# Ledger of designs, part 60: designed miniproteins, single chains, continued (5)

Each design is a single chain, and the fold is of that chain. pLDDT is the mean over its residues in the fold that is shown.

## One batch from the design tools (miniprotein)

Design m18065
Fold by ESMFold2-Fast:
Structure m18065 (fold): chain A 120 residues (1-120)
Amino acid sequence: SSEKLREIAERLEEIAKRARELAERMPTADAEQAREMRKEVADMAKEVGELGREARRLLSGVSEDGKQAVEAISVAAGLLASAAALLDEDPLGSRERVSNLLAAAADALEEAARLISRVI
């Protein structure tokens, strides 16, 4: 439904904003902050994956913009999962790479929300 798609788009925008905030803070994070951010990023990856599955169900076979939105959500989920894995393996040594992955995830989530808004 259009209402559920709007809710998904709004939630993707909220997650994008948070991912961008974490990307900016990551380069200067200490070990404790990096571990806290890891948990948050892992939770975000799971939620984005769930939102992507719901978006795919609602947008199945509808439009090119809908297909691109689902692909962008999938890319964002993968980037967030990769960021969480890097923080788990090397919290301090991975900060710059994780910052870049979080910024890229935010861009993908913003694009997905924009594309969903166009098909409503």
Scores: mean pLDDT 91

Design m18066
Fold by ESMFold2-Fast:
Structure m18066 (fold): chain A 78 residues (1-78)
Amino acid sequence: MSKREQLLEELRALQDEAVALSDQAVAQGNLEAEMEVGALLVHIATLIRYLDKLSDEEAERLLEQIRRRFARIQELVA
């Protein structure tokens, strides 16, 4: 209900999608995509861990960066 709760829900949804993308990359034997999605998963986990230390504006900016990286990795797997 709060903006913080919404950001956390979006991050968890992206984490689930990134796990699915990782499984797809592994199934394809796509080393570049595996390495990139692995790094993205660490980034998402770190942002979730430190979410309480960030302003809403900072969290939104970082979430947007994560979304852009996710889209790029999806192109590697497609």
Scores: mean pLDDT 85

Design m18067
Fold by ESMFold2-Fast:
Structure m18067 (fold): chain A 79 residues (1-79)
Amino acid sequence: SELLERARAEFEALLRELEERVEKNDVLGAIGLILRMIGLTLDYVAEARRRGDEELARELEALGREALERARELLKKLK
C-alpha cells in the first residue's frame, strides 16, 4: 500500500533523527520528534479512514504504535 510504504519511510527517518538527538542529549529536540510521530500517526490513520480502508487504518495505527514504542526505548537513554 502506498500510504503504508510512505508512513514506514517517514517513521524510519524520524527514528534516525531521534537517535541523533538522544545521542546529543537534545531533550527538547527529542520531544519535538515524538510529537511529530504522534501527529503523523493520526494523519495517516485519518487518511486511510477517509478512503474507507479500515484494514489499512489499523495497519497504519500499528505501525505508528511500533514506531512510538521504539522511540520510548530510545528516550530511556536520556538523563
Scores: mean pLDDT 88

Design m18068
Fold by ESMFold2-Fast:
Structure m18068 (fold): chain A 100 residues (1-100)
Amino acid sequence: SKLEETMAKIREELGEVLNEAREKNWSKEETAEKVLEVLKKYKDNPAAQALAKGLEAYLAGASEEEVLAVVREAAKDLPEEHQNLVEEILRRIIEFMKAL
């Protein structure tokens, strides 16, 4: 489906950002900016919207529980498989940024 194709592209481009951040030793702030730039390219995609809201909550100092609540609310109308993928992608981004 078009949604699955777009989700795959988002996942691929976000993976490329995290790889480049690792190779170039980007700061947390630089990595966050580049992740948000990718999500803005897909601003009309509800999964990208949910990821952006979750990341913005994390950057604002929200707890893991609060971040997950924000993401689950934003992704609630997505199929369960896409909800799980959004949570997986966000978890990977946050864990990467916590290590920076």
Scores: mean pLDDT 84

Design m18069
Fold by ESMFold2-Fast:
Structure m18069 (fold): chain A 83 residues (1-83)
Amino acid sequence: SNVPVIREFGRAMRERREALGLSNRELAEALGFISQATVSRLERGLILPTPEEVRALAALLELDPALVERLLEELLSANPYYK
């Protein structure tokens, strides 16, 4: 998906991961429930994260709360069945 907030989230993940000295594999291992391939795809904005993935990544990488809130709102709004 080419939604702007997805690309912004991916860039924020990569910048924070690199600042912490973590590889894609090490970040995936630290989270314990996603693959290295999923981390790579999320950073490149190629897939939509789940709300669980967003919350775990935000906590571990200390992502901007305003960016996290905007992304979670977008993800929840895309699923009208979960109102």
Scores: mean pLDDT 82

Design m18070
Fold by ESMFold2-Fast:
Structure m18070 (fold): chain A 117 residues (1-117)
Amino acid sequence: MSLYELLKPFAEKGYRILIVVPGGAEAAVRKQVGDLPNVEVVEFRDVTEELISKYDLVIEIAMLPSPKVIKLTEKLNKPLLLITPDSEAAKMFIGDYNYILSSKLEELPEAIEKLLS
């Protein structure tokens, strides 16, 4: 199941979703979700307070969450969800953050529903 298929129901309900990715991944992820309304993909360096304020949910795809993204989502009271490829990263560094494993991407809809409720 693709990011497109998993995010489509939320985008069609009018939820605005910002996907933050590491350097070099923006074009590939944007191509996966680019046709969805209300979904934008940005590299972590391009994240601003003004940009985050326009969205209802921030999803970061990374091994570790970015301190800048954490700080800005907390400041703006926006839910943040991490998608990470490594469970060891979750154990050592993620702690209490909302996260799912990229190997279990099917869990994404339930995680989003809990954050938006």
Scores: mean pLDDT 82

Design m18071
Fold by ESMFold2-Fast:
Structure m18071 (fold): chain A 89 residues (1-89)
Amino acid sequence: DIEKLIEEIEKLLPDITKLDNRLKIIDLLAKLYLLDKEKAEEQLEKVFEALLEQREKNSPRPPLTPEEIEELKRTFRQLVESQAKILAK
């Protein structure tokens, strides 16, 4: 159920700094990616926003450059796609 996967992802977003939650998010996104790629991409944007907000909250560091954000998005998307391939077999 696509709606349930989205709900589970959104519940984990506030605590995204926890490694266990990031691993669960990757698994849930991989399952969503197999069902609906467009909805998976929408949830990926929410995940990135949560990661950036948590980074800002925990440090006076400058914001990431556009290139750094694109690299982060690309890396995370590749992890989700790889996990989806493993699950599909």
Scores: mean pLDDT 77

Design m18072
Fold by ESMFold2-Fast:
Structure m18072 (fold): chain A 58 residues (1-58)
Amino acid sequence: MTGAEVIGLVAEADLRAAGASAEQAAAFGKEMERLYAQGATGQELSDAGRRLLARLGL
């Protein structure tokens, strides 16, 4: 399992715990995995995560 895969799984699990649907959580996790794999920094991931949560209505 790569670091990107770990980031994606943690993000998906956190969204499920927050009450997101399985589909919303999976989509969020995949996007976080993609951004990390592209070399996004922690701050860039945080900013992207906040924008994605807002788009999902969370």
Scores: mean pLDDT 79

Design m18073
Fold by ESMFold2-Fast:
Structure m18073 (fold): chain A 91 residues (1-91)
Amino acid sequence: PNIATSLNNLGNLYKSQGKLDEAEKAYKRALGIRIESLGPEHPDVATSINNLGNLYKSQGKLEEAIKAYELALNILPPSHPDVATTTNNLA
């Protein structure tokens, strides 16, 4: 079982329940595991960073959300499907 994917899914569930602090902890743990196992330039790392950006946006932390989305876009190749999703989150 992929622990990072499970933690990311748990973060999504906490976020949907308005448990934003628990969501942040789950996303950050998933991000840390993905960086350690896959390296900082892997698309799954960008996905974890994008999830943190979405969480910051939900909290009204727009500057933190923008920084997270920009970091995710720097990791993703231009042809990756998540580029369009991440770019749309900046609009």
Scores: mean pLDDT 79

Design m18074
Fold by ESMFold2-Fast:
Structure m18074 (fold): chain A 90 residues (1-90)
Amino acid sequence: EVRELARETAEKVKEILSKSGDKEKATQAANYASDAVLYVAQGREEEAEKFAKKALEIAKSIPNLTDEQYEEVKKLIEEALKRARELPPL
């Protein structure tokens, strides 16, 4: 279920980024990550890449985010996009 994968990805991204204290940016990054997963499922690879990059750009802009947290979010998004490509298309 790609919609469930998108939701789980958003929840995990938000959880990791919220530890830095910026819940607003954490929510924005999570929403972009979710959109990227859904775009992959729709066969919209260029949009997926753009939204994944927007999610990571917001994550990197969060004050006090550690390099470890950033890499964890990046890996999570990359794994989610790979998984979305293996699921049936929307």
Scores: mean pLDDT 84

Design m18075
Fold by ESMFold2-Fast:
Structure m18075 (fold): chain A 83 residues (1-83)
Amino acid sequence: SQSYYNQGLQLYRQGRYRDAISQFQQSIQLDPNNSQSYRNLGLALSRLGRYRDAIRYYQQAIRLDPNDQQARHNLGLARGNAG
């Protein structure tokens, strides 16, 4: 839901990436079609160096919203870092 999503964003801004991941996962469980939750889960995973996991979530965000330019850009960066 929007509540879990917003809590995830606040935790992400605080550098609390593991806690942010938990909140974004809860958001996805309540609303599996929220493309923004998938994108931001990917961002938090990328901050932890978990690029392969991040790629999977960016791909899901793009499937839900093909016009999400941030997810597309971040997917490219994660692919470059995954090696």
Scores: mean pLDDT 90

Design m18076
Fold by ESMFold2-Fast:
Structure m18076 (fold): chain A 61 residues (1-61)
Amino acid sequence: MEAVDMALAALRAGHSVEGVARLLSNILGIDYETAQRLAELLREDPEKARKEYEEIVKKMK
């Protein structure tokens, strides 16, 4: 399961944006500010968040 799908499931289950941002930061190895922005975007626009997630993962290569 992709980290972005786990984050989306957690948000839908009622977890906080801060909690999900910490999860994303730890799984992806990105800074908390970037993870928080991604978690916020995932709550508001999941499709746009998925595109940003793909770019982050691609740059980590």
Scores: mean pLDDT 79

Design m18077
Fold by ESMFold2-Fast:
Structure m18077 (fold): chain A 86 residues (1-86)
Amino acid sequence: MEKTKKLLEEAAEKLKKEGKEELAKILEKGVKEEKYAEAIVELWKLAAEKYGASSEAAKKAVDEKTREELIKELEEQFKKIEELEK
């Protein structure tokens, strides 16, 4: 979906601007491979690893606006997967 791709590309640019190049690289890879939900999950895992084991630290590793946008896209992707199981 073009909207999801654009969101991940914009989020990657924001992360690069903040000096979080490794997190941005995960989103760029997800866009290239068209694995958007997987990229978002990997983003949160690396953020938790870099900034601590708590989900709280992972949440603060990505700015609140980008985090809200990524969570919304992740939820939409999971909904589509669940619909295929019906």
Scores: mean pLDDT 66

Design m18078
Fold by ESMFold2-Fast:
Parts: sequence; structure tokens; C-alpha cells
Structure m18078 (fold): chain A 60 residues (1-60)
Amino acid sequence: SAAARRAALAVRIGRAIRALREENPDRKPSTREVAERVGLSVGTLRRVFTAEVGVAPADL
């Protein structure tokens, strides 16, 4: 279902954020870097993340 695919994408986004933070522990990853890591547009990433997590990527 679309909901299951969105949930799977949210999990992948969370893993990408964690990996990027571990690679660069002295800085916060940008929304662009996260989008590039998961192969999504910035707009799609923001939409998926907000819908599934209830928080904007900027609040991570």
C-alpha cells in the first residue's frame, strides 16, 4: 500500500540521517544531503518525513 511504502521510506530516511551524522559527527546533515542519500527530491523527502514522523527534517 501507499502507506506501507511511505513508512518504509521514512525508515530509510531515518537511517540515512543517522549514517550521515556518524560520518560527520561535528555537523548536522542538510536536507539536500539526506535526499541525495535516499534518492528522493528534497520536496518528496520533506513530505514523507513530515507525514510519517510529524516533524520537519530541520527539527532533527
Scores: mean pLDDT 72

Design m18079
Fold by ESMFold2-Fast:
Structure m18079 (fold): chain A 86 residues (1-86)
Amino acid sequence: MELKEEYERIKEEAEREIEEAREELRRTGERADERIEEARRTLKSKEEIRKVVIEAASEVMRAMGRLITTRSESKRRIREAEERLE
């Protein structure tokens, strides 16, 4: 029956999208930490270091936003697919 195959496909796609978003957030956080540490070691100005921190934080916030959106949309798709299974 097609409904079970659709549910499995939707669930698998949703799980993959969430995992990709989580991995991107993790990588963005690691890059942010490395950039901040490098700035602290190489830059002499607190203002220049602050700018790097703000830029790095902005990138992490964007990745977090993507994860939140992806998770919300994925949960909705899975729920709708479950409802179709009755």
Scores: mean pLDDT 81

Design m18080
Fold by ESMFold2-Fast:
Structure m18080 (fold): chain A 77 residues (1-77)
Amino acid sequence: SMAEERQFEIRVLEIALEIAREKGASELALEVIELALRGVRNGEDVGEKVQELFSKLSEEERRILLEAIAEGYKKAE
């Protein structure tokens, strides 16, 4: 169901945010995940703003975020 999909995505992003903090992600990098999480929680379309902020990150910051999200998917059930 849409509700189960939304709950799963929220769990993924919450875990990803925690992992990104543990990996020492910058404040700007953390803002990307926080914005995505807010969008899912509130039903807001934040895709363009997330892409805009992500495009301003360094290659290393993008890598940390993508690794955190991937690990978030693995740890979410």
Scores: mean pLDDT 86

Design m18081
Fold by ESMFold2-Fast:
Structure m18081 (fold): chain A 80 residues (1-80)
Amino acid sequence: EKAKEEVLKIIEELAKKNKASKEEVEEALEKLKEMEKEGVSWEDFVKAFEAQERIAKEGEVSEEDREWAKELEEKYEKRK
């Protein structure tokens, strides 16, 4: 899929630039795959990443990103 390839390229470049750990990269990819199975399209991910990249460059942080991370942690803790 075209959008999926774009997301993978973005993650790969971000990982290389920030020297992210292997586990962090794998967690991000697995989460995106799970969300796609729930009906979120890869095209939506591309748009979200492009928006975040632009916001980060301007020095502004997305509140949606914070809420998304919080929801992930809450689900993880509930299962454990």
Scores: mean pLDDT 64

Design m18082
Fold by ESMFold2-Fast:
Structure m18082 (fold): chain A 106 residues (1-106)
Amino acid sequence: SKFEEAKKLFEEGIEALKNGDYQKAVDYFEKALKILKEMEKELGKDNPLIAQAYFLLGEAYYKMGDYEKAIEYFEKSLNIFEKIYGKDHPLVKKAKKMLEEAKKKL
């Protein structure tokens, strides 16, 4: 299953983040995002899993000190979460907070 493949890649990426292997985390999350985009016809463009993949890429780039890429991915995640859940949802607030934290590092 494409969903099972993406889930495994998210789990591997999260473990890489916890272990401080940020380059490996990026690789896993980019692979998960690629699978989810291949499923875009079935999932739709504004899908929570695609938003989560963008958020996790933002976290990985933030940890690597690549704040410009972190901002890009947090913005992509925020845009999708706002469309799905609305501006007051906890996931929207979390993405917005991380976006502002990344902007402060510039």
Scores: mean pLDDT 87

Design m18083
Fold by ESMFold2-Fast:
Structure m18083 (fold): chain A 93 residues (1-93)
Amino acid sequence: MREAMRKIAEAILNNDYKLGLEALKKLREALPEKVKQHLQNILAGKPADEKLVAETMIELAELLLEALKELGAPPELLEELEEEIEKARKELE
């Protein structure tokens, strides 16, 4: 997870779409089977644990935020991501 999110952060900062696609593929492969199943069920219009998927997405966004901070991303990008994470957390309450 953390390594995949770091590569996504690098792809964002360098506009490297190929690296971004490879990192997304690794991230999808690294997702827990239960989360993958619920995500597929949502896409297929079947009942799913939407809270579990949302909680996982928030955790991934927090890992992305950490990676972007380590790579010295612009403060404006960091603030925007932090605000979106906070909104998502409030929606789950």
Scores: mean pLDDT 76

Design m18084
Fold by ESMFold2-Fast:
Structure m18084 (fold): chain A 79 residues (1-79)
Amino acid sequence: AGLDELRARGVGLMEEALKLPKSRRAERDALFERGVALLEDAVALARRVLPPEKLEPFLAAVRGEVARLGAAYREKMES
């Protein structure tokens, strides 16, 4: 799978985790962690294959997604 596929899968898993209720907390947390791991794999691959002019926008986009989804995850843990 390419970078965009890894990124989309990672974000998708994190978004699916956020749909799970607190009664399924262990499953939610495991799914969210798996999504984060895929985004880390995407970043590692991007650093190896992308030229600098494409790498920075990709990293900025991933950072934005992690910040947004991480904030939503914390809100779900507190609520």
Scores: mean pLDDT 84

Design m18085
Fold by ESMFold2-Fast:
Structure m18085 (fold): chain A 87 residues (1-87)
Amino acid sequence: SAAELEQLRARARELLAARGLSEREIDVAVTLLERGPQTVAGLARALGISRATARRHLARLVARGVVEEVAPGVYALASELGREIRA
């Protein structure tokens, strides 16, 4: 339901904020949680940001273990975090 999706989104934002992510970093992570794996171009389009900005956020989030590159140029929310948010 829409209410269940909103509750999941709220939980994800709270958990990610507690881990020290900025609002834009949280937007990236939540987009990957909701839409599944994305390319840099796909993420940039989804969030209305430049590809350069999307790449910068993805690189930082990969370094922090929040996001993983599941195939060349394709990024997803780290599987462990996805499980924690949905638990």
Scores: mean pLDDT 85

Design m18086
Fold by ESMFold2-Fast:
Structure m18086 (fold): chain A 73 residues (1-73)
Amino acid sequence: ASKEEAERLLREAIERFRDDAGAVQALERALKRVDELSDEGLESAIKGARHGLETGNAVAAASGAHEALVLGE
């Protein structure tokens, strides 16, 4: 998975869901730690953000970010 793609999608998700403070917090945490994420974490962040953006679902985007952080720890 590409760190550049993950960063782009996480930034787009933060902008799209900026009114959801919980989702933004999770997405911003993943974005700040993108260089520390495992390959599995990057794929989780990308998949979650992409799905959230496609469906307008902040929970899906935040879930992917949470999983990315868990896999990166």
Scores: mean pLDDT 82

Design m18087
Fold by ESMFold2-Fast:
Structure m18087 (fold): chain A 61 residues (1-61)
Amino acid sequence: KKIDLEKVAKEAGVSVQVVKELYDIYKKTGKFPSELELGYKYGLGFGKYINARNAILKELK
């Protein structure tokens, strides 16, 4: 199943790169990386992490 990366990025309020990396990891492992890892790499707060994760899951269903 494919998602619209640009749409998800707008909905979550994050960059397309964040969405792409989350989705790529999810496709490879079946799970998302921790918010701590993404916060360190992208300066991403917990709320933005949850929004991005939920937006990806919403597009997959």
Scores: mean pLDDT 74

Design m18088
Fold by ESMFold2-Fast:
Structure m18088 (fold): chain A 70 residues (1-70)
Amino acid sequence: SMEAEEHLKLAEEHIERAREHVERGDRESGRRHLGEAVRHIQEARKAGADQKKVDELEERLAEVAEAIER
């Protein structure tokens, strides 16, 4: 559905923004963007998103979350 696709796109954009902020040492902005990505992944799942795409985004999300903890 268009809703699922839009939420996946927004989640990916927020994960990318989170990574950029973390690379600059801005962990606070990184956490904010990860929170937004989680919300969009949840909405994408509810809207019937492709599970493989959800899994790929969850893996990328986990990588950025791990980087914040360092």
Scores: mean pLDDT 87

Design m18089
Fold by ESMFold2-Fast:
Structure m18089 (fold): chain A 85 residues (1-85)
Amino acid sequence: KELAEGAVQNAITSLENASKEVPEAKKVAEEGAKKLEEYLKQKKYEEGLKVAIETFKEMSKVAPESAKESLEAGVKELEKVLKES
């Protein structure tokens, strides 16, 4: 429970940072963060993690090569948390 909640909160922070650092993915990151905040408010942490994973995957499709490695690492970390939750 705490692991999934913390991962959703960390994903929101990461998406907010990515929206500033990866302008090409700003809209996707901002929309994703807004959806995650709604799931966090509803205490739907597993659903939030799935949305976070999908958001980072969509960002990696539009991000420059230099940002893709970090976004893909984020996806792997979130997928691991989801399996452990």
Scores: mean pLDDT 80

Design m18090
Fold by ESMFold2-Fast:
Structure m18090 (fold): chain A 65 residues (1-65)
Amino acid sequence: SEADLIYRIALREAREVGLSEEAAELYARLVVEDPSLTRRQIAERLLERIRDPADREALRRMMEM
């Protein structure tokens, strides 16, 4: 399905910037669930949930892409 393809692409993107598997899955889910959100808005929402310092740094890099 289109949603599966978008999920796989988002998951790969998240892994490439250094997000953990758990954080990457959360990112990919948000991309599929609300395609109106910008990358920055998704990263901002994840920063509210994610406490891991390495994941937070990767999300900050994503916001600048």
Scores: mean pLDDT 84

Design m18091
Fold by ESMFold2-Fast:
Structure m18091 (fold): chain A 93 residues (1-93)
Amino acid sequence: KKRPSSEEIEKAIKEYLLNPSTSLREIAEKLGISESLFRGLLSRYIASLMYKLDEGDESIPEEERELVEKLKENISSNSLDELIEKIEEILKK
């Protein structure tokens, strides 16, 4: 199946991170991809965003900085870290 554009994926990821009450399945269906594939793309986006902030990239928009603050809260709860690790393991297989 045709893969959605990187812009469409990024918008969907930001929408989910800002509104976590939104269903992962619904977002994946809107993009025309599987939920598991969307979760993999989400984990890659999070890793990339955290890397840019750790490197001190000042070009990062304020909205993306806010997303990382929310992600740090979730990582401190361990639930997001476990989810990312499981998704990465599945994608490597």
Scores: mean pLDDT 63

Design m18092
Fold by ESMFold2-Fast:
Parts: sequence; C-alpha cells; structure tokens
Structure m18092 (fold): chain A 75 residues (1-75)
Amino acid sequence: SADRELVERVLAEFETILETVKPNAKAQNMSEEEVKKLLETIRQIYLDQLRRAGVSPELLEEAEAHMEKLIEEVG
C-alpha cells in the first residue's frame, strides 16, 4: 500500500541520517545526553511527517518502534 511504502521510505531516510549524524556527533565530542536529544528531535520530525500524511495509528506505532530500534542498532 502507499502508506506502507511511505513508512518504508521514511525509515530508510531515517537510517541514512543516523549513519551521518552519529559519527559527526562523536567527532564533535557531544555528550550522551546531547546525542539522545538530537536523535529524538530528528525522530519526532519524521514521525510528524507520517502523521501529517495521514498514516494509520497502527503503522505509526510500527514506525515509531522501528525508529527506536534503529537508534539503538545503527552506529
């Protein structure tokens, strides 16, 4: 479905940005608290994009869980 495809695209974009942002934050000696705040800000931007696109609550919950996992697993 179009909503599923949108979620998959947004998750791929989010993973790509994590791969860039995490090494940059480490290079700039950001604290763990600053990194967590930055990543949460980025996550909320993508979640808000999905909400505005009218993605179902069930797909939003799935996307939110997947983003949380990506934050833990990427870099």
Scores: mean pLDDT 83

Design m18093
Fold by ESMFold2-Fast:
Structure m18093 (fold): chain A 83 residues (1-83)
Amino acid sequence: SKELEEALREAREVAGEEFTRLIQEYLELKKQGHGDELDAELRRLHAERVAELKKLGVTLSREQSLEEYKRILAEAIAKVKAK
Protein backbone atom coordinates (compact mmCIF):
# COMPACT_ATOMS: atom_id res chain seq x y z
CA SER A 1 0.00 0.00 0.00
CA LYS A 2 1.02 3.65 -0.38
CA GLU A 3 0.91 4.05 3.42
CA LEU A 4 3.44 1.22 3.85
CA GLU A 5 5.74 2.67 1.16
CA GLU A 6 5.71 6.07 2.91
CA ALA A 7 6.40 4.48 6.33
CA LEU A 8 9.38 2.55 4.91
CA ARG A 9 10.76 5.72 3.31
CA GLU A 10 10.49 7.63 6.62
CA ALA A 11 12.20 4.74 8.47
CA ARG A 12 15.15 4.82 6.03
CA GLU A 13 15.48 8.59 6.44
CA VAL A 14 15.44 8.28 10.25
CA ALA A 15 18.04 5.46 10.15
CA GLY A 16 20.29 7.58 7.91
CA GLU A 17 19.97 10.59 10.26
CA GLU A 18 20.83 8.41 13.30
CA PHE A 19 23.93 7.05 11.52
CA THR A 20 25.02 10.62 10.63
CA ARG A 21 24.67 11.65 14.30
CA LEU A 22 26.75 8.62 15.40
CA ILE A 23 29.52 9.46 12.89
CA GLN A 24 29.55 13.09 14.10
CA GLU A 25 29.81 11.94 17.75
CA TYR A 26 32.60 9.47 16.80
CA LEU A 27 34.57 12.28 15.12
CA GLU A 28 34.09 14.62 18.11
CA LEU A 29 35.38 11.94 20.52
CA LYS A 30 38.43 11.40 18.27
CA LYS A 31 39.06 15.17 18.28
CA GLN A 32 38.92 15.11 22.12
CA GLY A 33 41.73 12.49 22.24
CA HIS A 34 39.59 9.34 22.67
CA GLY A 35 40.43 8.01 19.19
CA ASP A 36 42.69 5.11 20.21
CA GLU A 37 40.23 3.92 22.89
CA LEU A 38 37.25 4.23 20.52
CA ASP A 39 39.05 2.38 17.70
CA ALA A 40 40.11 -0.41 20.12
CA GLU A 41 36.47 -0.89 21.24
CA LEU A 42 35.24 -0.90 17.61
CA ARG A 43 37.83 -3.56 16.65
CA ARG A 44 36.94 -5.72 19.68
CA LEU A 45 33.16 -5.56 19.12
CA HIS A 46 33.52 -6.21 15.37
CA ALA A 47 35.85 -9.19 15.95
CA GLU A 48 33.44 -10.70 18.52
CA ARG A 49 30.50 -10.35 16.10
CA VAL A 50 32.46 -11.85 13.16
CA ALA A 51 33.44 -14.84 15.36
CA GLU A 52 29.80 -15.31 16.49
CA LEU A 53 28.45 -15.20 12.91
CA LYS A 54 31.13 -17.70 11.80
CA LYS A 55 30.07 -20.14 14.57
CA LEU A 56 26.42 -19.79 13.45
CA GLY A 57 27.27 -20.12 9.73
CA VAL A 58 25.38 -16.87 9.00
CA THR A 59 26.07 -14.54 6.06
CA LEU A 60 24.60 -11.03 6.44
CA SER A 61 23.00 -8.96 3.66
CA ARG A 62 24.33 -5.45 2.98
CA GLU A 63 21.38 -3.97 4.90
CA GLN A 64 21.94 -6.32 7.88
CA SER A 65 25.69 -5.51 7.87
CA LEU A 66 24.94 -1.75 7.98
CA GLU A 67 22.49 -2.25 10.88
CA GLU A 68 25.09 -4.32 12.78
CA TYR A 69 27.79 -1.71 12.16
CA LYS A 70 25.49 1.09 13.37
CA ARG A 71 24.79 -0.93 16.56
CA ILE A 72 28.52 -1.63 17.15
CA LEU A 73 29.41 2.05 16.60
CA ALA A 74 26.70 3.18 19.06
CA GLU A 75 27.92 0.68 21.69
CA ALA A 76 31.58 1.75 21.32
CA ILE A 77 30.62 5.45 21.65
CA ALA A 78 28.44 4.77 24.72
CA LYS A 79 31.21 2.80 26.45
CA VAL A 80 33.85 5.50 25.83
CA LYS A 81 31.46 8.25 27.03
CA ALA A 82 30.68 6.27 30.23
CA LYS A 83 34.33 6.53 31.36
Scores: mean pLDDT 75

Design m18094
Fold by ESMFold2-Fast:
Structure m18094 (fold): chain A 85 residues (1-85)
Amino acid sequence: MEVEEEAIEWESKRFGVEPETIRRVAEFLRENGIRDVDEALEAIRAVDPSTSEKTVLAAMLVLETVELREEAEELKKKRAEELAK
């Protein structure tokens, strides 16, 4: 959760998009299992046509960062348990 907030702040500053907008778009993409940029743009713009491509890309990067961090944390836990044996 904190990792997601940090990623949202970072991408918000980089792309000049409001953090709340990125969070909303990221949640929509996650709930609908959308992984393709073209599908994401079409689906989001059907709901909110003012959504920019930068916003969609920022949201997708946030989701990717969270997924990679979760994978890294699981790997760290597994390695720590192996080393403790």
Scores: mean pLDDT 76

Design m18095
Fold by ESMFold2-Fast:
Structure m18095 (fold): chain A 100 residues (1-100)
Amino acid sequence: SMLDEIEALLKEILHAAQEAVAAAGESAEDRAALDRIVALLTEKLHEIKEALEAGDYERAKELVKELGREVVRIAEEQGWAAVAALTREKTRRMLEIIEK
């Protein structure tokens, strides 16, 4: 389903963030940034699911864009350039899936 594809892409973003924390030496600041990403992914996935179930594809796209911007900001603040780049790519792919 569309939701399953979006969930898979969000899991790829989470995995990249986890890899970045491991590579950065797992400081308290890195772990706090990862926790923020986990919370955002959990919250926005719930909202995206509700929007998709309501047939509100414009709302779903806006939520995906907001999530992408927030995760990119956290990644850039931490210097996780690869996570920021991956998040931009996966956000674009999620929007393509919703527009399909």
Scores: mean pLDDT 86

Design m18096
Fold by ESMFold2-Fast:
Structure m18096 (fold): chain A 59 residues (1-59)
Amino acid sequence: DASRVEALRRRLAALQETKEFLDKEIEKYKKTDPVRAEALQKQKDLIDEGIAELEAELA
């Protein structure tokens, strides 16, 4: 009995977990592989946009 709102909240939680993972990976590669860290930062920026869109829809 998963409502659409419940599915969106579950998706938001998954994106937040991905964001935390990316933050850790960025810090890990920031000094040793800055090109990789930059690519991960761009990926995180897209995740941040997705989070903001879902939060706006759930508000």
Scores: mean pLDDT 82

Design m18097
Fold by ESMFold2-Fast:
Structure m18097 (fold): chain A 100 residues (1-100)
Amino acid sequence: SMAEIKELLERAKKLLEEAIELIKKKAPVSEVVKLLQEGMSILQEVRRLALEAGDEELAEKAREAIELVFEAMKHLLQGDYESALKKLEEALKIVEEMLE
């Protein structure tokens, strides 16, 4: 349902915001990656629900957000925190657009 999708998006938003703040505070990469893995799992569920509802635009936005979170995790594992932050800020913007 749209209510379920909205609740999942709010949870994904909070996880991405927390991950961004942890990176800025120079927290361990393992803690950030754990949050991003949870956020990605939630966004994958949002995409599945959007596809089942026939909402192709919402499903595509979820796919883009998932890709950006995955790219951010790759940058974090390589020690590129600036690129990781940029990708997460882009992912957060897409999640905020999906909530409108």
Scores: mean pLDDT 90

Design m18098
Fold by ESMFold2-Fast:
Structure m18098 (fold): chain A 91 residues (1-91)
Amino acid sequence: ELEKIFEEIREVLSKLPKEDKQLVLEAFRNALEKYKRLGKEDQAEVLERFIELVEEEMTKPSQNLTPEQRDELLKKLAELVSKAINLVKEK
């Protein structure tokens, strides 16, 4: 379910330091421009929602994490993003 994945993404983003949130935001913006150029509107819409989530979490305080904890959260975020994109590709 797409909405459940968005809530899990929000939870992961809430735990990331501000600098990692900024890197994620730039990555999503770059992916959005690519998908728009390719005419992949469903994937572009999902990326727009991800950008909104990251922008919202960017206004909140940063958390202190070890590099290993940051890597694990970023890996989980990438898995959730891939799952959401694949769900809209199959519809």
Scores: mean pLDDT 80

